# Ledger of designs, part 17: designed miniproteins, single chains

Each design is a single chain, and the fold is of that chain. pLDDT is the mean over its residues in the fold that is shown.

## One batch from the design tools (miniprotein)

Design m567
Fold by ESMFold2-Fast:
Structure m567 (fold): chain A 80 residues (1-80)
Amino acid sequence: MVPDVPGVAPEVTEELAALIEREARDQLPPGMSPREMARSMLALYVQLDRRVSAAQLVRLAGLTLSPEALARLDALLARL
């Protein structure tokens, strides 16, 4: 599959998609997959030159995550 987010490894996108599926599946718009949301969030993070926090990125995506899920996202973004 062609990488949909330049500068982001596919495994990072899949790990974020798994986190969204676990924590925020019910918050997604009808017809949007966790993987599509993960790609959108990571594309925005890269577009903003990685200068936003995990909490800000989640807010921009319109999602609510537990503190534990936010910590996992923060660790994931730190690997980019």
Scores: mean pLDDT 79

Design m568
Fold by ESMFold2-Fast:
Structure m568 (fold): chain A 76 residues (1-76)
Amino acid sequence: LERALRVLEAALAAVKAGNLDLARQMIPALEEVARELERQGLTEAAQQIRDAIAHLKAGDLEGAAASLERAIELLR
């Protein structure tokens, strides 16, 4: 969980800074975190990460931030 939280916090920081390129570079790490959480039965958090990835691919930083914040909340 600590590694997952660090990845999510880093992605959220990039998104809040408006750095779409940096946030998109984090997509493979976010996909890995989502898969790991799904394997642990944390399906709601994994779904929020997948929603954040979809928003990042669409260039929607506001939607990505909301989904990442929700994922972090679910893991704390």
Scores: mean pLDDT 87

Design m569
Fold by ESMFold2-Fast:
Structure m569 (fold): chain A 111 residues (1-111)
Amino acid sequence: VVDEVLEELVRLGRYLAENIEEIKTPAQRSLLLMGIGAMAKSGDAKEALEMAKKFMKTTNEEDDPTLLTFLGRLYLKLGDIEKAKEYYEKAIKIDPSNELAKKGLEEALKL
């Protein structure tokens, strides 16, 4: 059941990534990020990272702390600890109350 949901999220994420410029609602944005996260969980972390970077560039959301935190987690999964730290630090600088970014940075610093 969980694996079926993961496959559907991957499909939905790819579909939304092909239509990034049409993403206008918070729900559509959340679905895209969930799909990219599902891709990373299924072993396609490099593809997930490239999609997230394309979304950031296309929407000009370079200062979105949620997206920066998400990129940090993707870099950490790929073993790029320095990039993970960089993105978590950027997210915390913009939103000091971002607990996910703080936890991610603590995890990266222990490596």
Scores: mean pLDDT 74

Design m570
Fold by ESMFold2-Fast:
Structure m570 (fold): chain A 69 residues (1-69)
Amino acid sequence: MEESIKEIQKKTEELISRLREAGVPESDIQHLQDTSKAMIKLLRDGADPAATEQIIKSLEDLTDEYIRK
């Protein structure tokens, strides 16, 4: 559980750094942060930690969409 949350947090920080470098609006960066926090909350509330890989992929896909906007 804790390891999965740390992995998501680390990936989120990396993605936020990429978004800032790409000049993405702060509103889109905030949306990514809120999405990450919601996913972490689901894991803390008892969602299967095996979903971590899928969550990370979803955050990466969302980041790519914001950069292309």
Scores: mean pLDDT 78

Design m571
Fold by ESMFold2-Fast:
Structure m571 (fold): chain A 77 residues (1-77)
Amino acid sequence: SVAAEALALALQGDLDAAEAIAAQNPANADALVAVAIGLILQGQYDAAIALAQQAAALGSPKAPAVLASAKFLASRA
């Protein structure tokens, strides 16, 4: 799946490729959440916040928790 590909790339640290998948699939909330989680794990909190907000706007049930986590970690960095 697109979300699984995006998550795998983000976990490998290939954030450019993961972000490109998110950009090509802007209505795929699962893909946006997957990239946002990968960005959080790589310390890219502002980018993660932007994608998590996009996923939340699409109605992703996972996005609010991811968004809250990214905002919390950004405030502690």
Scores: mean pLDDT 83

Design m572
Fold by ESMFold2-Fast:
Order: structure tokens, then sequence, then C-alpha cells
Structure m572 (fold): chain A 94 residues (1-94)
């Protein structure tokens, strides 16, 4: 089965989301949903589809950034099925 490792980190105003994909099946796509919160409100949503193995790193440096959430799903192109894999959340140090 496709293996996904998700890491989420906040360092001050800097949010980092790292996704590592290994043993990917050719008919599976890794879907990553990222939500960034600033001053208690949604500042940005990003939706990424990964169809290759390896490590992807996303980084944002936004003043007032409070929280980052990342959700990972596996979508099977042959069956149309989408399965939840993992969700991680990080908060700005206060």
Amino acid sequence: ATKVTLEVKMEGNKATVTVEVSNRKPDEVVIVKITLYKDGKVAKREYTAISSEGTKRHEWDIEGLDKVEAEVYLHNLATGETKFVEKKVAYAPK
C-alpha cells in the first residue's frame, strides 16, 4: 500500500508541512489539504495532489499565523474511492 508520512511544524510565524510518499501504487494519488489560520481566522487553504514518490515540503511565513492544519487522503483513480490517512495540527508558540 502507498505509505505517507506527514509532519507539521510551527516556528514563530513560520509554518512547515512535509509530506513523504513511498511505495506509491500507480493508480493512487495523495491528496493534501492545508489550512492556515491567522488571528483566529482562515488565512489560506491549499490543496495539493501528489502523484510521485519522494518528499514535498511547503513553507509559509505569515505575520500573525496561529495554526496550521494538514489532512492527507489517498484517492484511488481506478475505483474513485478516497480514504482518510492522517491529520496533523501545529500551533504557534505563545
Scores: mean pLDDT 82

Design m573
Fold by ESMFold2-Fast:
Structure m573 (fold): chain A 75 residues (1-75)
Amino acid sequence: MIDETIEYLKKAKEALDAGNVDEAIEYLRKARELSPHPLVQRLLDAAIKALKRGNYETAKQAIDAALELVEYLKE
């Protein structure tokens, strides 16, 4: 589950770097479904909201924070 969350977060970042905002949102939603952790869910909700508002820098920061947190939680 955690490994799959990391994979979707990386795919979301790749999609965003390619300018595919809708695809990035889809991957973030999948990552959110796989993660039961409230802090990860909040960061992903913030990233999705930022993307919908066109705040790509804020979204990237939130995705990076979520990725770091999920990787830290991986054992």
Scores: mean pLDDT 82

Design m574
Fold by ESMFold2-Fast:
Structure m574 (fold): chain A 88 residues (1-88)
Amino acid sequence: SAALQARLAAAQAKVAEKEKAGDLIGTGKALVHRALAADDLGQVEEALADAERAAELARRQPPDDMDAGSVLVGASVMIVVTRKELEA
């Protein structure tokens, strides 16, 4: 749908913005949102790749970083969902 394509485009722009800024946690959050949008469009392998990258960025942060913890939870959910879709 046009709405889903707009969501993916917005998520792609946000990832680029946060990467340019050197914001690792912001990049992780944006990657989770891009994974959600890609999954909604049936781009399951791309969604998995974004979720795995978001989890890696979150795991490199201090264990008391609550923002990193939120990214890791979101990424982990997307990894489970997209892996299940690829097995179907």
Scores: mean pLDDT 86

Design m575
Fold by ESMFold2-Fast:
Structure m575 (fold): chain A 74 residues (1-74)
Amino acid sequence: SAAEEAARAIVEALVAGDEARARELRDQAITTYGIDALIEALKRVYEEARAAGDAATARAALMLVGELQAEKAA
């Protein structure tokens, strides 16, 4: 889905260490799809990365899920 493509782009930026790009892509994704859709997309990215043995991508996706869930609860 488009939300999953956006989630992958954010996670790729995080893995690359480009925090500024990751933040911009995150803000755009929240505006376009909403926070709940982005969390669900990131969970799918996490599951796919874990199945592929991609620890860096899985960790980045899981970290961002936690951050977005905390923002939603605040």
Scores: mean pLDDT 88

Design m576
Fold by ESMFold2-Fast:
Structure m576 (fold): chain A 90 residues (1-90)
Amino acid sequence: MDEIKKKVEEYKEKDENGRTPLHIAAENGDMEKIKEIVETVEQTEDGKKLLLELLEAKDKEGLTAADLAKKNGHEEIAKILEHAIKLLKE
């Protein structure tokens, strides 16, 4: 439990560009890392709320993880992330 909470805090950390690990994975087209982040976050009590916060988080350029995926040519990943936001808001 504490290990998952520590990992979740790491996923919330922003780098010098305001990017979380989810932003970086989406920018790189790393679907395996995206799945790891999603599955880990979903194991927490507030998993849906936290996942939505991570998906809607903006970097210093005002870009979400989905925006970064799209900007870097990862259209499929961008669509998956955008659909996840819609499902979590409903």
Scores: mean pLDDT 83

Design m577
Fold by ESMFold2-Fast:
Structure m577 (fold): chain A 80 residues (1-80)
Amino acid sequence: MKKVIEELKKLGLSEEQAELIVSAALTALTAGKTPSVEQLAQLAQTHAGLSPEQAEAAAKLLKEREEELRAEAARLRAAT
């Protein structure tokens, strides 16, 4: 997920914050859940300590990249 992490960093996130948010999104998708923008923003605030504005921007980016996240989540599920 290097490209998604790099795009999140361009929004002002640290690498650690970007990794935490991507991991949370992948965890939800591997569990068969489809998180909304609001749910992803909440995860970003609670797990990465983002402001509401940064969390919303990050959540929207993750939803734009949802197909790539779903492909990675499917790979992770198969590797279990």
Scores: mean pLDDT 81

Design m578
Fold by ESMFold2-Fast:
Structure m578 (fold): chain A 82 residues (1-82)
Amino acid sequence: MQQAQSLIDQGQQYYNQGNYQQAIDYYQQSYDILSQQPPTPQVLRLRGQAYAGISDAYEQQGNINSANYYRQIAADDFDQAD
């Protein structure tokens, strides 16, 4: 859990610097770790945050189809967390 959160935080830092591909790479690594965990509310919220970050990064790159895909999965993870 701490490792997954750290990867999300690093992804956010790269996003804020305009390094969208590096942001995507860090968010994806976080999601990959979380996908191996039981789907608890905490895990689902972190998965949603990671994929929301990927969606935002793709949107900044103009890749709207990828942005929409990841945004939908993030929404599903957040909904399942409650």
Scores: mean pLDDT 87

Design m579
Fold by ESMFold2-Fast:
Structure m579 (fold): chain A 89 residues (1-89)
Amino acid sequence: MAEKALEEAKKRIEEKAKENGGYVTSQEVLDIIVEVLQKYLGLSKEEAVVIANRALDELGVRDKKITVEQAYEVAERAIELAVEYLKSK
């Protein structure tokens, strides 16, 4: 499940970057992560939003424009946090 979540997140980030001319926004990354965490890991929207914002915060990614590489790091960290959260229940 976590591997599929990361694969879909990376694919969606790549698609958005192509549409935008080589970058994604922090909001687009947040939206992608929230949907992927709900779909593959069964989190609620509220739980997914908290986790996605934590990943953005930890990596210092707050700008409107971020690189595909930075977006991948945010997605990887968010999925890691979500898996840890689910194991702690």
Scores: mean pLDDT 84

Design m580
Fold by ESMFold2-Fast:
Structure m580 (fold): chain A 98 residues (1-98)
Amino acid sequence: ALEEHKELMAQIYKKLGDYLGIEILVSEKSREYLEKEGVPFAEPTDEVDEKVKEKAKEFEEEMLKETADIDDDIERARKVAERIGAGELFEKALELSE
């Protein structure tokens, strides 16, 4: 269950990276899991970090506008997952997190 959840989360992060058109920069521990599961990510540099922050901010602002009428954090997360093409992966992750 826990390992399956980690694999699904890695796939969701990969979908987010594909959607943003950039490789995902993650913490050292998250990077270890993503490397093990074959999810691509960029070597961290100041320039790449700046681009990641800019893209993340734009995406966050867009999703806040699209989810302004949704009070449930899970429903907002589901909508975000669907937006990045990870809806099915998100549903599987929810089932495993119970």
Scores: mean pLDDT 59

Design m581
Fold by ESMFold2-Fast:
Structure m581 (fold): chain A 114 residues (1-114)
Amino acid sequence: AKEEGKKYGEKAKEYALKATEKSGAKGGGTAAYSGGKSTTEGATEGGSGIGASSGGIAAGSGSAAIMLGKKEDGYGAANATGGGTYAAGNEGEEGAKAAKKGAEGAEKGAKEAA
């Protein structure tokens, strides 16, 4: 479990850096603002609100992109103003698991950066 979360977080962080370099500010979850930008609202125009465990298909991608950075930048909290915030609730087993792994990976990355 820990290995999966860390691997997902690392890939998400690398992907976010590439996305921001190419201006992935639109789309539904591939636009990720890596440390240095504090405008997570532009990260997902579709509004992948991954605050707790949305479990949506876009949330999976957005979760990885948003939670890859540091929670101080809003990555861990996600921009919960677009939808999917707890939409799948606690019954979205696969979506909830993926979000949980991504959050754990982001936590590890943030602590290592500190």
Scores: mean pLDDT 36

Design m582
Fold by ESMFold2-Fast:
Structure m582 (fold): chain A 89 residues (1-89)
Amino acid sequence: NPLLDKLSPEGQKLVAQTRQEIVDILLSNDDVEEAKRRSLELIKETREKLLALHKDDKEQQEIVEKIVEELEEFVEELAEQRRAALKNK
């Protein structure tokens, strides 16, 4: 991911951990709306941590906002896939 590669190593690690936790939350829960809510809360926490790491860098802050948007889109995609899988049971 070109945007992720522009973050600090600590920022990249936080995003990778957040993506893995989102996958774990959404794939382990049959309540997709609750899983989505928890995933979005996790993204909000990750955003706050990333902005704190890059507080004096406007370019990095813009990259953080774009990565947050990509993470939110990732949650929507996984939630849609999970809803489809559960509907076919």
Scores: mean pLDDT 83

Design m583
Fold by ESMFold2-Fast:
Structure m583 (fold): chain A 58 residues (1-58)
Amino acid sequence: SVKEILEELGKLIKEHNLTLDTTIAELKEIDPELYEKLKPYATDDDTIEDAINNLLNA
C-alpha cells in the first residue's frame, strides 16, 4: 500500500541519514526491494521528495 511504502521510505531516510534530495538511483543501491515498489511512482533521476509527492497523489 502507499502508506506502507511511505513508512519504509521514512525508516530508510532515518537509518541511512538520507535527505529528500537523494535520488531514486541512490536508493536502489541501498534498498533494491523498496526501489522495485517505487518504480510505478518515480524514475531513477527523481528524488525521494518527488516519489513522496507522486505517492501522495496516487
Scores: mean pLDDT 85

Design m584
Fold by ESMFold2-Fast:
Structure m584 (fold): chain A 91 residues (1-91)
Amino acid sequence: MTFEELWERYREAYEAAVQALDNLRKAVSDGDAETAAGYRAKLDQLLAEARKIVDEMAKYLEEKGYKGTAERIRKEFDAFEAWLAAQVAAL
């Protein structure tokens, strides 16, 4: 798998997570507890998938000697995950 393929997979997972958060907000606003629970579970799955992709991207960069870039993308993903958890907790 190339770095470009990993980056595109990450982008897809990121966009899917943002969309799932938006759908969760709508379900909560509509009072649809069942749909909201479904989107909470989907967000957990999407974050787990994105985490695996980020780890693979970071390993690729480390193997190429870009250790600082690898650490930055891990921290940026950790910040995104924390932000998303805060958004969900605020609902």
Scores: mean pLDDT 86

Design m585
Fold by ESMFold2-Fast:
Structure m585 (fold): chain A 86 residues (1-86)
Amino acid sequence: SSLRRLQARLGVRILARNEAALDPEERADLDEALAELGLTRAEVAAVSDAELEALIDQAAAILLAQGADPAAVAAWVAEQRARLAA
């Protein structure tokens, strides 16, 4: 689905920005996810905070449009923003 692809693209970008803090298992998960999306580490690491914020907002809008609970969406947005701030 478009939402699943958008969430996966967001997730790999957040993980790549924190690559130095990842353990070997998390690093392997990142590599697998990047391969499935056809992306390189360099491509996802180069994305700006503004682009990541836009992806978070787009994913939240899709979740709300699909009838997701607004409180759950707000909690998810807060979690993604905390990951960017780390």
Scores: mean pLDDT 74

Design m586
Fold by ESMFold2-Fast:
Structure m586 (fold): chain A 115 residues (1-115)
Amino acid sequence: HMRRILAVDLSGRSGLQIPEVRAQVEAAIAEAFRRGATDLLDLSDFLRSTNPEDLDADVERLVRRIEEAARERGADEVIVIGIDEGYVELVVEAAREAGLRARGLSASELARSRA
């Protein structure tokens, strides 16, 4: 009875252009796989609105995409990976409200906890 865990990358293209941030994101993805992730959904190209009024709609759209991918891949749990801890927490909370087993990995928080 193997758990299937989907890692979801929300890091975005701008963060990946900075070598230190890219290394932190790569470390967070590796940590998700060490924790039992069996598949990766790359949503780094997902454009997040900069307008606060659009944030709830952006999060809802992200969660729907994560739900679809989890269903298609037969995942029992998702690990949300991102640079911004607050944004990762918002997506995780919304995913949990949608009925997904979800947890977050902030690349910056993980780097600090392992230092």
Scores: mean pLDDT 73

Design m587
Fold by ESMFold2-Fast:
Structure m587 (fold): chain A 74 residues (1-74)
Amino acid sequence: MEKVIEEVYEEGLKFAERTGSKSVREAIEEAYEYVKRNPELSEAEIKRIFNSAAIAAALDEIGREFDRELEERK
């Protein structure tokens, strides 16, 4: 179990580095801390949490950009 957590975390950090996004990196780090605090999580749940965190952070950045454009247009 712990090996899966470390492997998924490492892959998440590599993804964050490739995207250059601080929000994605922070989301991956928060997912890692959450998973470490919840040892009852299955491997599938761990992978889902990391994937969801990365996607949510990326979508949030897109959403903020979209909102900014809408506000400029009114």
Scores: mean pLDDT 75

Design m588
Fold by ESMFold2-Fast:
Structure m588 (fold): chain A 82 residues (1-82)
Amino acid sequence: MMSFEEILEIARELSPEVEEALKPGTGSEEFLELVREKLEKLLNEKLDENTVLLVTLAIRMIIAEVPKEEIERTLNELRSRL
C-alpha cells in the first residue's frame, strides 16, 4: 500500500482534473470510479480498493479546502484500520 505522503501527492495532482470532470449530481460511488479511472491511468496499474478509497478521500478533502494537517491525520487513522 502507498505511504500517506504518496497518497497526498497523487491526490493534489489529480484534484484539479477530478474537479473539472465532476458533473452536477455526481454521487459518491460515481466519484470513486472517476478517481479510480484517473489513478489507474496515471500509474498504469490496477490498485487495491483501500488505496483508491484513501486517494478519493484525500481528493474530496483537498477540494473542500481542509487543512493539510487534518487530511494527514484523517488518512493515517483510516489507513491504520484498513
Scores: mean pLDDT 75

Design m589
Fold by ESMFold2-Fast:
Structure m589 (fold): chain A 69 residues (1-69)
Amino acid sequence: GKAAVDAAERAGLRAVLADPSLSPAQLGEVMIAELRRQGHPAAAEAFAAALARDPADLGGAMDEAERAL
């Protein structure tokens, strides 16, 4: 089953994507690793699948990941 996550956890994940020191490709890799580290493998797979469809749409990939949380 999907784990429920609170607004603070979702905000923390969104903050990872806001790191200006990383390229979009690096942000994608960091997010996938972070989701897996936190025990959200379904969200990590949803994020990776969304990036495979549109590598420029980190926000859309995160929306799919949050739907899987």
Scores: mean pLDDT 73

Design m590
Fold by ESMFold2-Fast:
Structure m590 (fold): chain A 70 residues (1-70)
Amino acid sequence: SLEEIKKIFEELKKVETDPLRFTVIGLLYAGAVALEMIIERYPQNREQYEAELKDITAILKEMLEEAKKK
């Protein structure tokens, strides 16, 4: 969900120190916000865009674990 993505993004803001990696994280977060807006506008495509939100969530969780190991 977008709310879970927001929580991960807030944790990444605390631990990710690489400005380039944080730029990528910001772009993924912006993409998640755009997907949520598209779901609200075109609910018939909800299942497809929710799958894409799950993919973004997985990538952000992986980046968070990587940042914690540095």
Scores: mean pLDDT 80

Design m591
Fold by ESMFold2-Fast:
Structure m591 (fold): chain A 102 residues (1-102)
Amino acid sequence: PVIRKIEMSEEERERFRKRIEEVIAQLEAIKPKLDPESQAVLDELIAYLRELLESPSLTLQEEIAARLRAIGALFQVILIEKKVGAPQEVIDEVEKLLESLS
C-alpha cells in the first residue's frame, strides 16, 4: 500500500494554526497553577507547537502528530499532579483540556 501525503488546503492550514494558537494560550493559562515538573512538560509541548506555527507547509500528518503529542503531555501532567496531591479543581481543568483534544 502506498501512503499518499494528504496536502491541506490553505483554509484547513489556517484552521489548524488557529487551533494551535488556542491550545498554546490554554496551556500558558493553566501552567502557573501546576507543579514545576508539569510546567517542564508543558514548556516542551508549547515549544513544539510554536515550531509548528513557524512551518509554511502544515500537513494532516503533522496535525495528527501534534494532537497525539498534546494528549500524551496532558496525560503525563494529570499523573504528575495526582502524584503531588494537587487540588481536584486543577486536575479537572487539565482533564477538560485533554477531552477537548480527544
Scores: mean pLDDT 82

Design m592
Fold by ESMFold2-Fast:
Structure m592 (fold): chain A 97 residues (1-97)
Amino acid sequence: SSMELQRKLTILLFRIASLIVEGDLNFDRAKQSTNPQQATALLNAARTSYQEALRLLDEAAALARQLGDQSTLALVEKQRAQVQANLAAIDAQLAQL
């Protein structure tokens, strides 16, 4: 049902937001760290959160399309681009450690 799909989408969006916040926090902490081992651990934690966010963003996009929810689809695509950019930056930083 449409209500079931809307409920699933709402739960996914909440989980995505939490994962992005966690990834952002760990990435920011990594940038401020002067200890290479600590920076590496924080970058890996941020990477893990962002990778899970990307998986859930794909699910959210599919549900938004089924519901015809264009505003949520646009939000999800914007969040995907931001998360992908952050993952690329993390990979570049890890390569230098």
Scores: mean pLDDT 92

Design m593
Fold by ESMFold2-Fast:
Structure m593 (fold): chain A 104 residues (1-104)
Amino acid sequence: MEEAAELLRKAAEYFEEAAKVTDDPILQKRLRTLAEKFREYAEKVRKAPSQEEAIKIVEEALDLARQALDFVEKGVDHPNKDKIIELLRKAVEYLEKALELLRK
């Protein structure tokens, strides 16, 4: 489960990088809040009493990351929009890899 937790920390790093790219204080706060949540989820995955419990945590993190990506794609008129989408897409990829590792 440590490997899955490391992938969640990588997802958090990409959300933190996306927050640094935006000059929108509302979007920046939302992205940083999600980065903090993914770090908390990484710790919960590391300490999970079962593989099934770890899977549930990663699925919740993945849902939140996909919601953030959808929000940026549909509504945010921002000069760095493409870069933010690229970073959030990388975060989603790392969370998908964490889920795949736990299902093996």
Scores: mean pLDDT 84

Design m594
Fold by ESMFold2-Fast:
Structure m594 (fold): chain A 91 residues (1-91)
Amino acid sequence: MEERRRALEEAAELFDRAAEEGDLELAREGIELVSKVNPTLAKDLQKILEEAEKEEDPKKRSLLLDIGSGLVRIELGVLRTIEEIERKRKE
């Protein structure tokens, strides 16, 4: 659980920075981290990255990367909720 959460937290940060800086390499690094813990999400993110690579408008490219960050944060939220429930069961 902890390793998965850390990978998603780091991936979300990389996608946020990719959107802000316009650096697609940061998004690629984020996808590699996600692919080890959630291959299905990584495939969805890869499709977003491919669309961002084809997009010539930096504003639209940033919006696509923001969508990617949002997907990672939704998955992270689910994992954090599960971890909190498990913690309360042990207390």
Scores: mean pLDDT 81

Design m595
Fold by ESMFold2-Fast:
Structure m595 (fold): chain A 64 residues (1-64)
Amino acid sequence: MTAEELGKETIRAAEKSGLSEEDKKKAIGAGITAIQLGSPEAAKRALEAAKAKDAVAASEAAGG
C-alpha cells in the first residue's frame, strides 16, 4: 500500500473507533502527516497505533 492509502486507512480507522476525541484527533493527525511525508512506514506505524488504542479502549469498556 502507498503512504496515501495507509494514511487514509488510519484516518478511517480512527473515525470509526471508540477512541476518545483527543486520541481520534492524534490518530487522524498522524495519518495526515504520513500522507504529506509520503512515508508508507510512518503511515503503517500510525495505523498500528490507532488499532492498538482502539483495542485497549474496547477492553477497558468491557471492564478490563
Scores: mean pLDDT 74

Design m596
Fold by ESMFold2-Fast:
Structure m596 (fold): chain A 89 residues (1-89)
Amino acid sequence: GLVRLSPAEVAARLEAFRAALQAILERKGRTLSPEERSELDALMETLRAHAGDDNDATTRAVEQLVELLRRLGFSPAEIAELLRALFSA
C-alpha cells in the first residue's frame, strides 16, 4: 500500500507505474487518446494526493484505474504487472 510511504517514495512508485505503462503501450503499438491520457493523469493525481490520507478515495482510484486499463485492452497479467510497479515493497 501507499499509506506508510514518504511523498518521495509515492512519487517514485507513480513514476515506476508510468514507465511500466509506457513500455507495455510501446510493445502493443498503442498510443493513448487525449481523453484516455486525461483520465489516467486524473487518477494518478488522486492516488498521489490521497496516499495515506483517504483510503476510500485511494481504493476508488485503484478500481477506476483497473477499469481504464481493461478498456484500453490490457490483459489481467499486464494489469498485475502495473499494479506491482505501483504497490511493490
Scores: mean pLDDT 77

Design m597
Fold by ESMFold2-Fast:
Parts: structure tokens; C-alpha cells; sequence
Structure m597 (fold): chain A 64 residues (1-64)
């Protein structure tokens, strides 16, 4: 799918919210880190990888 970057960003945000609520900040941060690593491994542009990370971090800050 050509929109993989957008899909991965949405999935990362949802995963961060879910894991934060179920297991707290440490688990949410690990899930975000794993998502960023996956995006990079899939060869997404660095700008897309940074967007995924920034969206996840903003979500974490909203939940605190």
C-alpha cells in the first residue's frame, strides 16, 4: 500500500494509547519505538519516520 506511512502513523498512535492504558508509559514507549523501527526497516522516508515518532510522543504527552 502506497499510504503505508499514514497507516503506520495511525496504528502507532492507537497502539500507544492502548498500551498506555493497559500497561503504562514504559510499554507505550516501547511500542512506539518498535513502530518507528519497523517504519525505518520498511524503507520509509526519514520525514515519515519522524512524523510517526512525533505523533506517538504527542499522544503520550496528552495521556499524562
Amino acid sequence: MEAQAAQLTEEAVRAVEKWYKEKGVEAAKKVLDDGVAMARALGLPEAAVQAIRDAGLATLEKLE
Scores: mean pLDDT 77

Design m598
Fold by ESMFold2-Fast:
Structure m598 (fold): chain A 72 residues (1-72)
Amino acid sequence: SPLLRRIIIHELTEEYGVPEELARKIVDAAEAKNTEELNKLLKELEEKYGVDAKALAARLAKAFGIDFTSTV
């Protein structure tokens, strides 16, 4: 949903100071259900911007219907 996408991007940029391009990348990965890319981006957000990666992962899972499963 374009509306949900905008809300999450706005929250990441306004509350956490995340650059819009980076916020856009994580929402793109969430919409694509690309859990490998999501995990990389969540780690970057936590390391560079102090975002709670666990809390954000839970919110993205709830908002976009994502299953975080271990695959090998």
Scores: mean pLDDT 76

Design m599
Fold by ESMFold2-Fast:
Structure m599 (fold): chain A 82 residues (1-82)
Amino acid sequence: DRELKEIELLVQSAKVNLELGKYYFEQGDYEKALFYYEQAIKQAQEAIELAKATPSAPQELLEEAEKLLEEAKKNLEKVREK
């Protein structure tokens, strides 16, 4: 299913961008951390939207995308506190 593969790709991309954001945050590069956290948020939101529009999408993919969105938002707030 094309939609399922797209959701999976968005989830994986959000996860990679979240990890990159954490990496740059640890390096003190807050501008790059902000950029990657914003990308992770965007991709997680797109994954959630597509999963909700796809009746055959496993609940596990929606839950994973929602967890990634929550984590990315929390990490973004930490950057803004600097």
Scores: mean pLDDT 88

Design m600
Fold by ESMFold2-Fast:
Structure m600 (fold): chain A 76 residues (1-76)
Amino acid sequence: MPSPETTILLMIAVANSEVYLIERLKSKGAPEDVIQRQLASAQRTLADIDAMASATDLSPRVQAQIDAARAAINDV
């Protein structure tokens, strides 16, 4: 049975995939509106991670992965 921490790690993988998609859209010259819509989707994924994390006693490694995903979304 996956732990809550394992579920959070899977959600982080989704967030990282959304960042990758945004970078690809930018490299292909996608319209600003399309990029902003995908960025909003990534921000929603991050909010879902934060909600689950607030109910879970996380290891420092998992907290660092959440912080890294947040930085990647903000920097893309």
Scores: mean pLDDT 83

